Designed miniproteins, single chains, continued (3). Designs and how they scored, part 77

Each design is a single chain, and the fold is of that chain. pLDDT is the mean over its residues in the fold that is shown.

## One batch from the design tools (miniprotein)

Design m10665
Fold by ESMFold2-Fast:
Structure m10665 (fold): chain A 91 residues (1-91)
Amino acid sequence: VEKKLKLVEELAKYLKIEDEKTLEKLYELAKLHPEDSMGVLTLKLLTVLNKAGGITDEEIKEAKNYKELLLKAPGVDEETAEKLAELIEKY
């Protein structure tokens, strides 16, 4: 749980999320599904942020790494995808 909460904190910093309601929703997702991998949690968080729109189940299955999945999210550039992938690997 603690590692997942740290991922939420770092994600909020990289995406400059200051909205209290959005932050509360992200923390709830991290707590509600402790069984989720860090990668799955990151994709769920990006969905709440309207950044993971258009990613299909097939693309998730075909992706060889988290950076490739993150680059499929609208509004996620290469630098952001690399930093988020590093956070997933760190935690």
Scores: mean pLDDT 65

Design m10666
Fold by ESMFold2-Fast:
Order: C-alpha cells, then sequence, then structure tokens
Structure m10666 (fold): chain A 110 residues (1-110)
C-alpha cells in the first residue's frame, strides 16, 4: 500500500543517512511493513546484514502498540544478543533501532 511504501522509504532513507554519516559501508538494510490480517496491527521488520561477516539482526516493532522507550530498548537488546554481535556492533544496531522507533513515532503523529 502507499502508506506501507512511504513508511518503508522513510525508514530506509534515515538509516542510510545515518550509516553514511558514520562511514559504515559493510551494513545492508531491508525494511518490511506488514499488517496482521486477523488483528489489523501493523508490524515493521528491519533486517540488518553485515556483508563482511554474514551476521544478521532482525528488529521487530509494533507501531500500533504503546511501549515505553526503556521497555522497547530492552526487547531490541534481546534480539541483538541472539545475533552474537560484538559490543561495538551492538551499539551501532541499537542506534539504528532508535532511529526506526523515531521515524515510526513521527509517522503516527502526522
Amino acid sequence: SAHHEALVKRIEERLKEYLKEKGITNLEVEVKVETDPVTGVESVEVIITDKETGKKVVLRFSPNAEVPEEQLEAVIDLQIEAAELTEEEKEVVLEMARIVREVIRESLAA
């Protein structure tokens, strides 16, 4: 849908800008937005792939769900841990997760 396409593009653009500003060239980003046909709840999935190591992190967000920032970051951290990232890699992915959350919040407020 046009709404899903716009949200995907906005998230991808913000993340690519972040990576460019940081000089990070080894990470690829794929963004998906889906709606649960039963509940009508939208979900955002961001797949971050390190092209050099082959490591992948999948970040999942439910934009229709009210989650305090600290609880959202804890859930994201658990997903990061499953990917066996280094401390430096975790910091980059956590910053990217914060950017995604901000874009989703801005889109809901508009």
Scores: mean pLDDT 72

Design m10667
Fold by ESMFold2-Fast:
Structure m10667 (fold): chain A 84 residues (1-84)
Amino acid sequence: SISDMFNQIGQRIRQNDIDGAVQLLDQIQSRYPQLTDSLNQIRTDIRNRDYDGAISQLQQIQQRYPQLSGPLNNVIRSLRVAQR
């Protein structure tokens, strides 16, 4: 599910596996093209270590898709840890 993929992205970020996290973002984009613009920005922000930018984009997805709040909060928490 999309929830499982976002949870895995959070795990990859905590492991400092940025390439693995980006690959999962690409898989989500392929299956859910309505998220393309947000996911492209998140990918760019993560690669540039702009974790605040990535968090802002994830929060915008949460506003549009409240059913994803749990998995997206897991990604946000992982990014906040990486920011320290």
Scores: mean pLDDT 85

Design m10668
Fold by ESMFold2-Fast:
Structure m10668 (fold): chain A 82 residues (1-82)
Amino acid sequence: EAEKLKKEVTELAVEWVLLAIEVGKDPSKQKELDEKRKELGEKAKELAKVSKDDKDITLSARIMLGLSVDPEAGDEAVKEMA
């Protein structure tokens, strides 16, 4: 399960980065970017809960949660991962 979630989180992170670049050119993409950030944060939170002793997975999930649009939601997720 952790491997599957890691792949999903990685794919979402790539899509998020690509959308972030695109929003710089076209602000109409902002909502799509915001939705991707939420989805990424949710999947990263799941990955952190499933990961037992994989530092890379846990660190990646924390970094990805830090990219969330909602700072308050990000704080709660970080507390769960700490």
Scores: mean pLDDT 64

Design m10669
Fold by ESMFold2-Fast:
Structure m10669 (fold): chain A 68 residues (1-68)
Amino acid sequence: NKPLLLIQLASTLVQKQHPDPEKELEEAKNLSKDQIENRLEEIDKLFPETSVPDPDLLEKLREEAAKD
């Protein structure tokens, strides 16, 4: 399900402290399901470190990812 993949991407972007998580999420909305899965793997490789997510940013990006 593409919305679930977008929510997973949003969570990953925040946890990996991506420099522009909102732009990455917006661009991912135009991608296919397979492309989003590939992007998740790419982000994990590019940003190997994981930090405690900002709960406010995480909530906002997850809500944005869940929008139709």
Scores: mean pLDDT 77

Design m10670
Fold by ESMFold2-Fast:
Structure m10670 (fold): chain A 142 residues (1-142)
Amino acid sequence: LQQIIQQAEDAKQQAEAQYQQTTAEVQQQRKDAGDQFISTVASISSTLSPQVQQSVLKGAEGAKQAAIDGNVGAARGVGLRVVDLLEDAGDLAGAAQVRAAFDAFVAQSTDLSNQLNKAKQDYDDTKAKNDQLISQARSLLS
């Protein structure tokens, strides 16, 4: 019975370590994806006036931050305003490229959120099962 308890505790510890690793990897991938999106927008807007470029980059950074914070609605709203700024500046090709880059970034952010949710569910399930095993084993020792 002590061996069963030890194995269940070890399984919980391994599941927690796996969840922490997946969380760290997803956070790094979110940062890298956001940085790549900002770099893409900066490249596209490089030929525009400094005032338009600054507004576009500020908007892109806002969309990145909203997506990282999990506010997809706010990210989409700000991202569309960046596209509108480029269209108003007469850069229809740049607007189309930023729209495509933004859609790719939102899709990637959604996939990363789904990966985190799955990792948390897998951890919660493993913890619950092993907590039940520990409880049952302890009741047999009493």
Scores: mean pLDDT 82

Design m10671
Fold by ESMFold2-Fast:
Structure m10671 (fold): chain A 68 residues (1-68)
Amino acid sequence: SERELVLDRIVDTAVGLYRYWVEVEGLPREQARARARDLATEMARKLGLSDEEIQEVLARLDARIDAL
């Protein structure tokens, strides 16, 4: 669905940047997670997602980071 593609793209973008900040820039994992969450939230808001959809994005992001 279009909704799932949008959520997945936000999560994929935020995970990619989280990995860059940790693996390339050497940021502490919790600091990189906070930045990725902030970025995902801002992207979702700019795309007009609801608060519930933002929480879904953040839950998916946390799960993806925890699986790394």
Scores: mean pLDDT 90

Design m10672
Fold by ESMFold2-Fast:
Parts: C-alpha cells; sequence; structure tokens
Structure m10672 (fold): chain A 72 residues (1-72)
C-alpha cells in the first residue's frame, strides 16, 4: 500500500480526534496499535513520517509528540 494512503488514513483519525476535542484513551490506543501494528510502529519510530501525518491532519507536530508520550 502506498505511504501516502497510510498517511491519509492516520491523518483522518488524528484530525477527527483533534477537531472533536477527544483524544484516544489508553485502551483505544492499544486496540489501534493491534489493528495497525506496522503503521503505528512506523509512526513512533519515524519523525519525518509523524511530521507528514501532522501536516495532513492539520495538527501541530508538537501536539502529536505530546500524545505519543502519553502511553499510560
Amino acid sequence: MSEEEEIEALARLVKHEFESGKRLSPEERRRFRQQYPGLVTRYYEDEAFRQRVAERAGVPLSTLEKWRQEVR
């Protein structure tokens, strides 16, 4: 699957979460990681990939970095 399609899929979820003011709960994050193991792992390991997701979603990268640190 193309990298751009993966970025768009993640960006839609992140954008909806940001716009609704509701962030994924720890349980929802666990479920999401199980559903998209390769995609989520790439997101955590690759800062450039995270930046592209943030830009697509219209969310500041700093916001995603804060959410990434909230694993509990």
Scores: mean pLDDT 69

Design m10673
Fold by ESMFold2-Fast:
Structure m10673 (fold): chain A 79 residues (1-79)
Amino acid sequence: SSLLERLREAIESGDAQALAEAAREIVESGDPELIEEALRLIRESGSVQAALIFALAAKEAGREDVVARALALANELRS
């Protein structure tokens, strides 16, 4: 997926704006497989920032289920 590639690049570069844009498009797609893969990439990266930005994108999109999962991930990565 081009969206997952953009997410990977944004995480690797530390570009918060690019990360927020990719996260928004992934969440707004409503594709559960794409969302699962995005959360997996964030977990593998170990980036608390990426998890929090993903949670914010989910909140803006009204996806409370995704917000909860992204926040749980951020908490795991802090531990």
Scores: mean pLDDT 87

Design m10674
Fold by ESMFold2-Fast:
Structure m10674 (fold): chain A 114 residues (1-114)
Amino acid sequence: MLDLATGVKSINAPEEYHKAISDLVLKILNYVDSNPAASPEVAALLDEMIDLIENDTPAARQRLDALLRALATRLGMSDEETERVLEAIYAAPELTASQFAMIRALLKLELAKQ
């Protein structure tokens, strides 16, 4: 979504992937806004997911899949929506890592206010 947030040209990150990641970001922010006590746990999940994206191995992908599915369950996401997000992560990992880092920064600011 942000041109500067991707190491991948827009042609390598189709609108469908931008939409999938954007929809996930919105769901995370809405979930935390409704459940502020969950903010530290969500921030920890995002930290682990960012590390797994940056250290891409078959084991890291399996762990990332499990973490995203756990997060998706908390957000009320369907299996289809979850698969679409996983596809976006693998096709545009720099976009996803950047968006997760931004959410993490926002969660840290909210925690500092509480």
Scores: mean pLDDT 74

Design m10675
Fold by ESMFold2-Fast:
Structure m10675 (fold): chain A 90 residues (1-90)
Amino acid sequence: GLTELSEEEKEELRKAFEEGYKEGIRYAKENPEITLEELEEMAAEKEKELAERAAKAKTREEFFEVLKEAAYFMGFLRGIAEVLGLPLLE
């Protein structure tokens, strides 16, 4: 399961998060008028998409790609929230 990730897989997820975080900062600077409501709506839509894709994954590799995208997206939201001073639940 998720808790059985290898050290290399965990490092890839950290890198995905960091990449997302940097892109989120950039996105927030280009779109400084994003509201908390819009950010939460984006999060809800992506969470639903990723959950469905994870449930349909047939291989370990497919499931791990969903995890990487989830890590990236979490970083992306964090970067936006930090630049705009918006609260994010952790």
Scores: mean pLDDT 81

Design m10676
Fold by ESMFold2-Fast:
Structure m10676 (fold): chain A 80 residues (1-80)
Amino acid sequence: DIEEKVKKLLELVEKMRNSKPEEQRKLQDEIQKLLDSLKNLTAEEKLELSELINTIINGDEEEQEKALKKIKEIAEKVLK
């Protein structure tokens, strides 16, 4: 179910924001596997999501909030 996968993606991204570097690495791998399983995403959407996830790991608080908002927008678009 794509809706369940999208919900899990958002939960993993939020968890990554609050995790230590070791845990972030494991969560990043889990997120990548989940993205690879979403076969209805375009190559452009996958690239954009990967870049936004990198921003969640390496960005400041403002950049992370903006990236999270954009991830949610893409997730909503995928559910149409």
Scores: mean pLDDT 76

Design m10677
Fold by ESMFold2-Fast:
Structure m10677 (fold): chain A 102 residues (1-102)
Amino acid sequence: AADELAHLAETAEVLARSFRDLAEKYSGKNPELAELLRKAADHLEQAARAFRAGDPQTAVKHLEEAARYLREAAKLVNGPLGKNLRDAQETVERMAERARAL
């Protein structure tokens, strides 16, 4: 349980950093995309804190919100970035399913 919570927290932290970096990159070119990515990162950071606090139920709620923002972000872009955002949404949804089993 503790090792799984730590692993989920680390995964959420890595994803949050990636989406914050991506939001900065697109802030001038696609501000709507940047805002959705920042919101996804904020929820992933909250999920990571909940996992580190031993609260997978709160983490699941934040993962579900992050996945929702990633789904909306994916609609704004085409090509490899759109695919990467959809793949990230699916990864976050799988993390939520794993967390529900804890």
Scores: mean pLDDT 91

Design m10678
Fold by ESMFold2-Fast:
Structure m10678 (fold): chain A 90 residues (1-90)
Amino acid sequence: MKEKEEEIKRLKKLIDKQYASMTPEEKARVDELAETKSVEELQKEIENLLKQYDKETDPAKKNRLIREIQVYALALLTKRLKDLEEEMKK
C-alpha cells in the first residue's frame, strides 16, 4: 500500500531530526536498543517508564525519565523503519 512508503519517509525524517538533537551517548543507546531489543520489549519498557513518570514528584527525576522515554521511543521507531524497509525490498 502507498501508505507504507509515506510512513517510511515520515519515520526517516523524524529519526534524522531526533538523532541530530541527541548526544553521542544517546545515539549509541538508541542503536543498541533497536538492535538488541524486540518491539514488544521496547513497548513494555516505555509503558513502565511512563508509569514511573506519572508517580514521580521530583522535577529532575521527571526530566531524566522523559529523556529515557525518548531514547526508547526512537529505538522503537528505528526498528519499525527497518522492518518496513525489509517489507519493501520483497
Scores: mean pLDDT 77

Design m10679
Fold by ESMFold2-Fast:
Structure m10679 (fold): chain A 98 residues (1-98)
Amino acid sequence: VSEEEIEKMKAFVQEVADNELSLEEFVKRLNEVLGLDITVEEAKVMANFVKANAGPDGTLYLYVQGGLRLFNLPESVIDNPLLLLAVFLAYVKVKLPG
């Protein structure tokens, strides 16, 4: 993964953290930054799934913790479902398993 891609993901996550984006605005920015084509409804499902699996016993715990470390964000991020989704997806983009 390039340094430019990491900086791009950091900038996006910081944007979501610093701004009270509507769900529609969040989805638009997520699609632009990550090159996705997801709907608002799909984003809601994804955000709920990530939040449900972000705890210590959850399947996504290590990815969430890795994202918090990489982007230098506090654990209180778990209380913001859109920011949590942004952190998770940005981290997966940086740490793609292939």
Scores: mean pLDDT 82

Design m10680
Fold by ESMFold2-Fast:
Structure m10680 (fold): chain A 60 residues (1-60)
Amino acid sequence: MSPVEKAVEEVEKEVRDRNITDEGEIVQLAVRVGHERGLSREEIQKAVRILLERLEKEKA
């Protein structure tokens, strides 16, 4: 998996394990995980978009 995919999977797992429902907390978590994994700003933005797209689909 790419570093972006690994970051997305890690955030998704923490969101599920902690029952995080707030979009702001999910975005903050994605930024933190991205920084810890050494992702670029562009890669962090990509991870955030993937996470938000999945969250929007679940809210429909």
Scores: mean pLDDT 78

Design m10681
Fold by ESMFold2-Fast:
Structure m10681 (fold): chain A 74 residues (1-74)
Amino acid sequence: MGMEKLRELERLLREKGLVDEGTQRFLATLRERLEEGDEVALKLVEAVIEVLENETEEVNEKKLKEIAKYLPPL
């Protein structure tokens, strides 16, 4: 389920110390979109998890901000 992937993403962000107001807002947006059945939001969560597992914290923060720009407005 998409919500399980979102929980994994939240845990990874917390573990890497990347949780701030911006990332919490981003996570809230992803949660809302996943509850609406947005498959693009699910793919985005999966992509961010992969980036966080394979990159440095600095690179992950920059990539996370860029990815957030591609979410359609609600």
Scores: mean pLDDT 69

Design m10682
Fold by ESMFold2-Fast:
Structure m10682 (fold): chain A 116 residues (1-116)
Amino acid sequence: RPPVIVSLDIPDEVPLDSPVARFLHRLQGLFQKLLDAAPTPEQQEKLLEIVKKFNEEFNKVVKETGYDDAAALEKMKELIKKFREEVIKALPSLKEQVDAAYEELLAFIDRLLAQL
């Protein structure tokens, strides 16, 4: 089978070098690692559905915060917590991997916020 690649969309109004864009790039890489860790096609499909929903909620948060990097990044903490809960519920075998991704994403958000 062809490899399944995670692709995340971002609004055109967000600069490519912004903290939010840097967060999305890190997020895409971690979601790809989770997808690669999913041992069956059915688990990969479930994870992709959760990732797609997350990307939609991500774009909504960015727009609703008026493209304010600090406000968007703070709301991203809530989104990644919800993402972790949904992945563990749907794919409990990935708990260790999603917990590691969650901790890495929280640390990265805190680093981005400290640079503002």
Scores: mean pLDDT 82

Design m10683
Fold by ESMFold2-Fast:
Structure m10683 (fold): chain A 78 residues (1-78)
Amino acid sequence: MSKETLLEGIDTAIKDLETLKEQNPDNEEIQKITEETIERLKALKEQVEAGGDVEKLGKEGLKLVEETQKKLKPLLEK
């Protein structure tokens, strides 16, 4: 994975989570999960921009997105 591809992926994930947060203003659990994940993705982006290991950070980002999707799925399907 290139640094550019990873940064684009992180930016897309942040935008998707911000949209989900805006669409679910009355759901406290969704608000908390989206906010926490956005902050973690922003921290990951800073590490990538600072010259961190793109492959390692890419794997960490994918795991974070997967764990977040798993947490959000039951809240969105109830």
Scores: mean pLDDT 82

Design m10684
Fold by ESMFold2-Fast:
Structure m10684 (fold): chain A 115 residues (1-115)
Amino acid sequence: MEEKIEAYIRELEAAGMDAEIARKLVEAIKEKNYIEALEYAIELAEQGDGASALALREAIAEYYERKGIPFDRRRALSPAEIAREARELYKELNEEERKEMGKIVAEAFLREVEA
């Protein structure tokens, strides 16, 4: 488990992305600080991180599905486009909804990184 997370962080550093934000994301997930995890995932996806972007896409799709709002899962979106969608949605959510979305992001992110 930890070895795959460390490998992921090293790959981010090699790609010129902010490894400190990645470490904060992992720590927030471990502490169940889901709102912070959501915020850090958005920042990493804005830098082009695919794992964070995929986790955000899953959370956005699940949130819209639960609210009865259609979300086109077939639409090709870049990490930056997914991050933009997530940041706009984040502004409209209350604290409880942000926590729920962050939990989905945490679970999806760990699945992707540990794959």
Scores: mean pLDDT 81

Design m10685
Fold by ESMFold2-Fast:
Structure m10685 (fold): chain A 65 residues (1-65)
Amino acid sequence: GVEEAKEAALKGALAMGEGLSLYTGGEITKVEVEVDGDEKVRGIVETTGGVLETVSKGGASSLVP
């Protein structure tokens, strides 16, 4: 459901941000989760090294750089 998709998107965004932070020595400055009208849940993480996005939908997920 939407709650599971939100959790998956948040976890994906955090994992991507953590990976970038570990590589660059930067910090995660913002994490946001948005729900699209098509039941897509987007996790967005902002770090000192850049912005990353993860997408989940209904039970399927994809990584969108």
Scores: mean pLDDT 60

Design m10686
Fold by ESMFold2-Fast:
Structure m10686 (fold): chain A 74 residues (1-74)
Amino acid sequence: MKTPLEILKEILERLKEKNYSDEDFKQIIEAVETLIKLYEEGKITEDQLRQAIESLLKNGPKEVQEIVKEALEK
């Protein structure tokens, strides 16, 4: 079973494969990179990563929501 960190890293990789010149994608990529960095530095918890994934699934752009669903289903 994938960890929240592994899920966020997959989301980041898939977002970078899309056209990140779109402002919404650029902001989401930056936010996900920041969350991964903060977690690896021990500044946030795994539960905060889960909350970020849930936020992206609920409130993200439609294309981001699809990427999150794919990362969660595998």
Scores: mean pLDDT 77

Design m10687
Fold by ESMFold2-Fast:
Structure m10687 (fold): chain A 63 residues (1-63)
Amino acid sequence: MEFTDEQKERLGLAFATLDTDRDGTVSVAALKAALPELAEAIDALDVDGDGRVTRAELDAFLA
């Protein structure tokens, strides 16, 4: 886990903003579009490779 505190906060905020359905799932493509500087980190969040990031995956990487 090579996230800075700022990157962790930005990822959490972007996830919350993009999770409009509040189902705890956001697409990798949407997160990369919002945070292109964190594209590699966002790819690491998609541990299942299904093109989606869950809240559980985000929380695990932010821990």
Scores: mean pLDDT 73

Design m10688
Fold by ESMFold2-Fast:
Structure m10688 (fold): chain A 68 residues (1-68)
Amino acid sequence: SSAQRRSQLLNLLLSVEKMIDAGTSKEDVEKYIEAQLEKLGLTDLLPLVKATVEGMLAAREYSKQLKG
């Protein structure tokens, strides 16, 4: 269902954010996303999720450079 897909996507994004905050590498985060989306049957969302993660990582890196 649409509601189930939305809930699964939200939970995936929350898990990814926790992984990034724990210091997980971009490569390992992307592998986790690919595996979870395949398991959930949401592989159609892979490009969107990868783009979202790329933006999150870039914003965090840029913020660190401005403070250092």
Scores: mean pLDDT 81

Design m10689
Fold by ESMFold2-Fast:
Structure m10689 (fold): chain A 68 residues (1-68)
Amino acid sequence: EDIEKLEEEISKAADNKDYEGFEKAARKLAEAAGAEKEYVDEAVEGFRNKDDEKVSEALGIIRNKAGE
């Protein structure tokens, strides 16, 4: 999966308040990056609670693991 496309899907889902699409895209991003599911769950929870800091933190960890 193209990480850039998954980032685009996450942004699109967030704009549309599409919780299922956001979770699916975040899971694919984590799988591509080799990140644990717990960071996907944290990003999804932050998105549902409109906690932008939590979402940013969790997605940041996932992106950081992509460098491994």
Scores: mean pLDDT 79

Design m10690
Fold by ESMFold2-Fast:
Structure m10690 (fold): chain A 87 residues (1-87)
Amino acid sequence: SMQEEMIKRAEERIEELRKRNPEVDEELMEKFREEVIKIIKSETDVEKMEKKLAELVEKFYHEEGMPEDVALELLGRLLAILEEAKR
């Protein structure tokens, strides 16, 4: 399904960033991954997914201590996955 494909791509992109940024807390990255999957599973509207994913990244940056550069790269990669899913 579209959701299963998006989850797979999100998992892969988050894992790539985790490996490139070993200084970022592994538990923080795993918590972020779980929240991303939860959003994708609960939403069928791609525009609502984009908004929720942007809000999630902002929350992790402001409240959870995620570095700004990592947060921005995660947002860009996740939005690219959703853009690829649009028709």
Scores: mean pLDDT 84

Design m10691
Fold by ESMFold2-Fast:
Structure m10691 (fold): chain A 81 residues (1-81)
Amino acid sequence: SIEEKIKKLIKNITPDTFTETMKKIAEELSKVFSDSKVTLVLSIIGSKMVKMQREGVTDEEEIEKVREEIIEEVEEVLKEE
């Protein structure tokens, strides 16, 4: 499913792959969802990743927790009609 693809992409985001992963997420979501939903999802991911970077989070477990929070918020957006 598209949801599973997006979840996998979010789980693999690193500073080095951020731009490429965001493009892949936008491409996959654009196949099924409106431009406004795609923009909102990218905004959620971007804001959470920027916050994590600003706070200097480097621990793998803490990074994974942030990724899980992103996934939960993205899933909420995608469930809205």
Scores: mean pLDDT 80

Design m10692
Fold by ESMFold2-Fast:
Structure m10692 (fold): chain A 87 residues (1-87)
Amino acid sequence: HMEEEIERLKKKAEEAEKQGDYETAGNYYFRLGKLLDEQGKLEEAVEAYEKSIDAYNKAIEKHPEREIDFAANILAAAVNLVETRKL
């Protein structure tokens, strides 16, 4: 059932991106990255964290006044990305 959850999160992230909801997309990509990391799919986890960071950066571009809100999320994704690469 875990592969179904991975596909569900990926679809939700992609849908949010298409709608221009980059905050929601970033949140789903971060959750996807964590789940992939837990499953030992390390390269896919790194890609998901990178997409999370990209989405939050686009959210900042749309709403610069909320930069502080998204900076914490970017930092969390970046830390997880670095930890995943240390293997």
Scores: mean pLDDT 86

Design m10693
Fold by ESMFold2-Fast:
Structure m10693 (fold): chain A 71 residues (1-71)
Amino acid sequence: SAAEQRVLELWQRMQALLRSAQTASPAEVKALKAEFQRLAAQLLSLTPAEHREATQLVIQQYLNEFDAYIK
């Protein structure tokens, strides 16, 4: 479905941002984290209520990884 394709596109973009953060400067990582948070909010809006908590936990794990690259 169109919704399933959009969810996959959001995950692909979020994964690309995380990959970019691995070789980025701390200032660049902060910008990439902000864009990741924007995409994550869109992803959560498309996530069924019964999966939202699990999806939020995965997102938080990735945000913690961005924070590790900043420091």
Scores: mean pLDDT 86

Design m10694
Fold by ESMFold2-Fast:
Structure m10694 (fold): chain A 76 residues (1-76)
Amino acid sequence: MEEKIRKSAEEILEGSAEAFGEMAGSAARIAGEDGEKAREEMLEKMKKIREEKGEEFTKRLIERRREEERRRLELQ
């Protein structure tokens, strides 16, 4: 169970970096700014956040998922 949650955390962090990068690029282009530069800056920021706080995020996600799973079982 926990290994699946850790894998999900990694996928979320990677997917979030890509999604935020793409959104930043698109938003910058709509605003008439450099979309590629905005995308790269966002990806760099997301990578730094992941490197610094990835383990903390993973631990919190595991706790969150365990809490949600317990709530679902209690509601059954």
Scores: mean pLDDT 73

Design m10695
Fold by ESMFold2-Fast:
Structure m10695 (fold): chain A 55 residues (1-55)
Amino acid sequence: GPGQEGGFLGALGYAMGYEDGNQEAATLGAQALKSTDGGTEWMMGNAAYEQGSSA
């Protein structure tokens, strides 16, 4: 439905960042999943992945 376009992509970013073994990424991913803002949700998921990969 409307406003759910990025929901799945945000979840993917969260899972990838979290899988890199970083609790910080998990926190950011959860925040991204809470947002159904589409593009914002996707960007937050990507940021969570980057944090997981860097730590």
Scores: mean pLDDT 52

Design m10696
Fold by ESMFold2-Fast:
Structure m10696 (fold): chain A 82 residues (1-82)
Amino acid sequence: GVKLSEAKSRAKAFLAATKDWSKASLVNAFVKGLQDENEAVRINAAYALGLLGEKEVLKEALKKETNPDVKNAILQALSDLG
């Protein structure tokens, strides 16, 4: 399985590298990532949205996701938000 700590670290590094982007642009990019055919891209997008505080977006993604590793990443991101 994908290490959640690694996905969280990658998301944090990406946010640091894109500090000049608007929050809306970052959210739009990661919402697209949640629809990607690649499971690892969806996991990283879920964690990045968690770091951005996008609770409702993550709840909607969870309803449509069928992959158990991606579902677990979304649930962990939601748990970290409270």
Scores: mean pLDDT 78

Design m10697
Fold by ESMFold2-Fast:
Structure m10697 (fold): chain A 70 residues (1-70)
Amino acid sequence: AAEIAEGAELAAAQRDDPQVQAYLAALREAAAIVAEGRLAEVAAKEGEDFAEAVRRAAALLPEVEAILAA
């Protein structure tokens, strides 16, 4: 679970890094899944643990974007 906090710190330090951009893209995809009401679909296909990870990633997106904007 430390991977999300670690990703946010990496994003703050290296916002232009391709790996940081890939991480940000993954958080944005998670946010889109939540916004579209697709968490139940994800849980059915990938399992509830993965759906929970998607929900947590979506919740972290505003903090990561705030760090990158600073």
Scores: mean pLDDT 72

Design m10698
Fold by ESMFold2-Fast:
Structure m10698 (fold): chain A 73 residues (1-73)
Amino acid sequence: GARVLDKFEVDTKADPEPALARINAVGRPGDVAVFLSNGEGIAVLPLPVSREAFEAALKASPDDKVTVYVVRP
């Protein structure tokens, strides 16, 4: 079954680099980053996550906070 490797909140207005680095450090190719805003799924990105894809996922959030799950399928 799917395994959660990491779970944390990201401020959509903060510097994206620390959160992006964390996602790519905890997972490997084949893993996915799941982005949720207020319980709603806004993006699922394959690892490694690019800065462009990460910033696009944060921009898709209507909220100032996004919950990120790093998941191994």
Scores: mean pLDDT 85

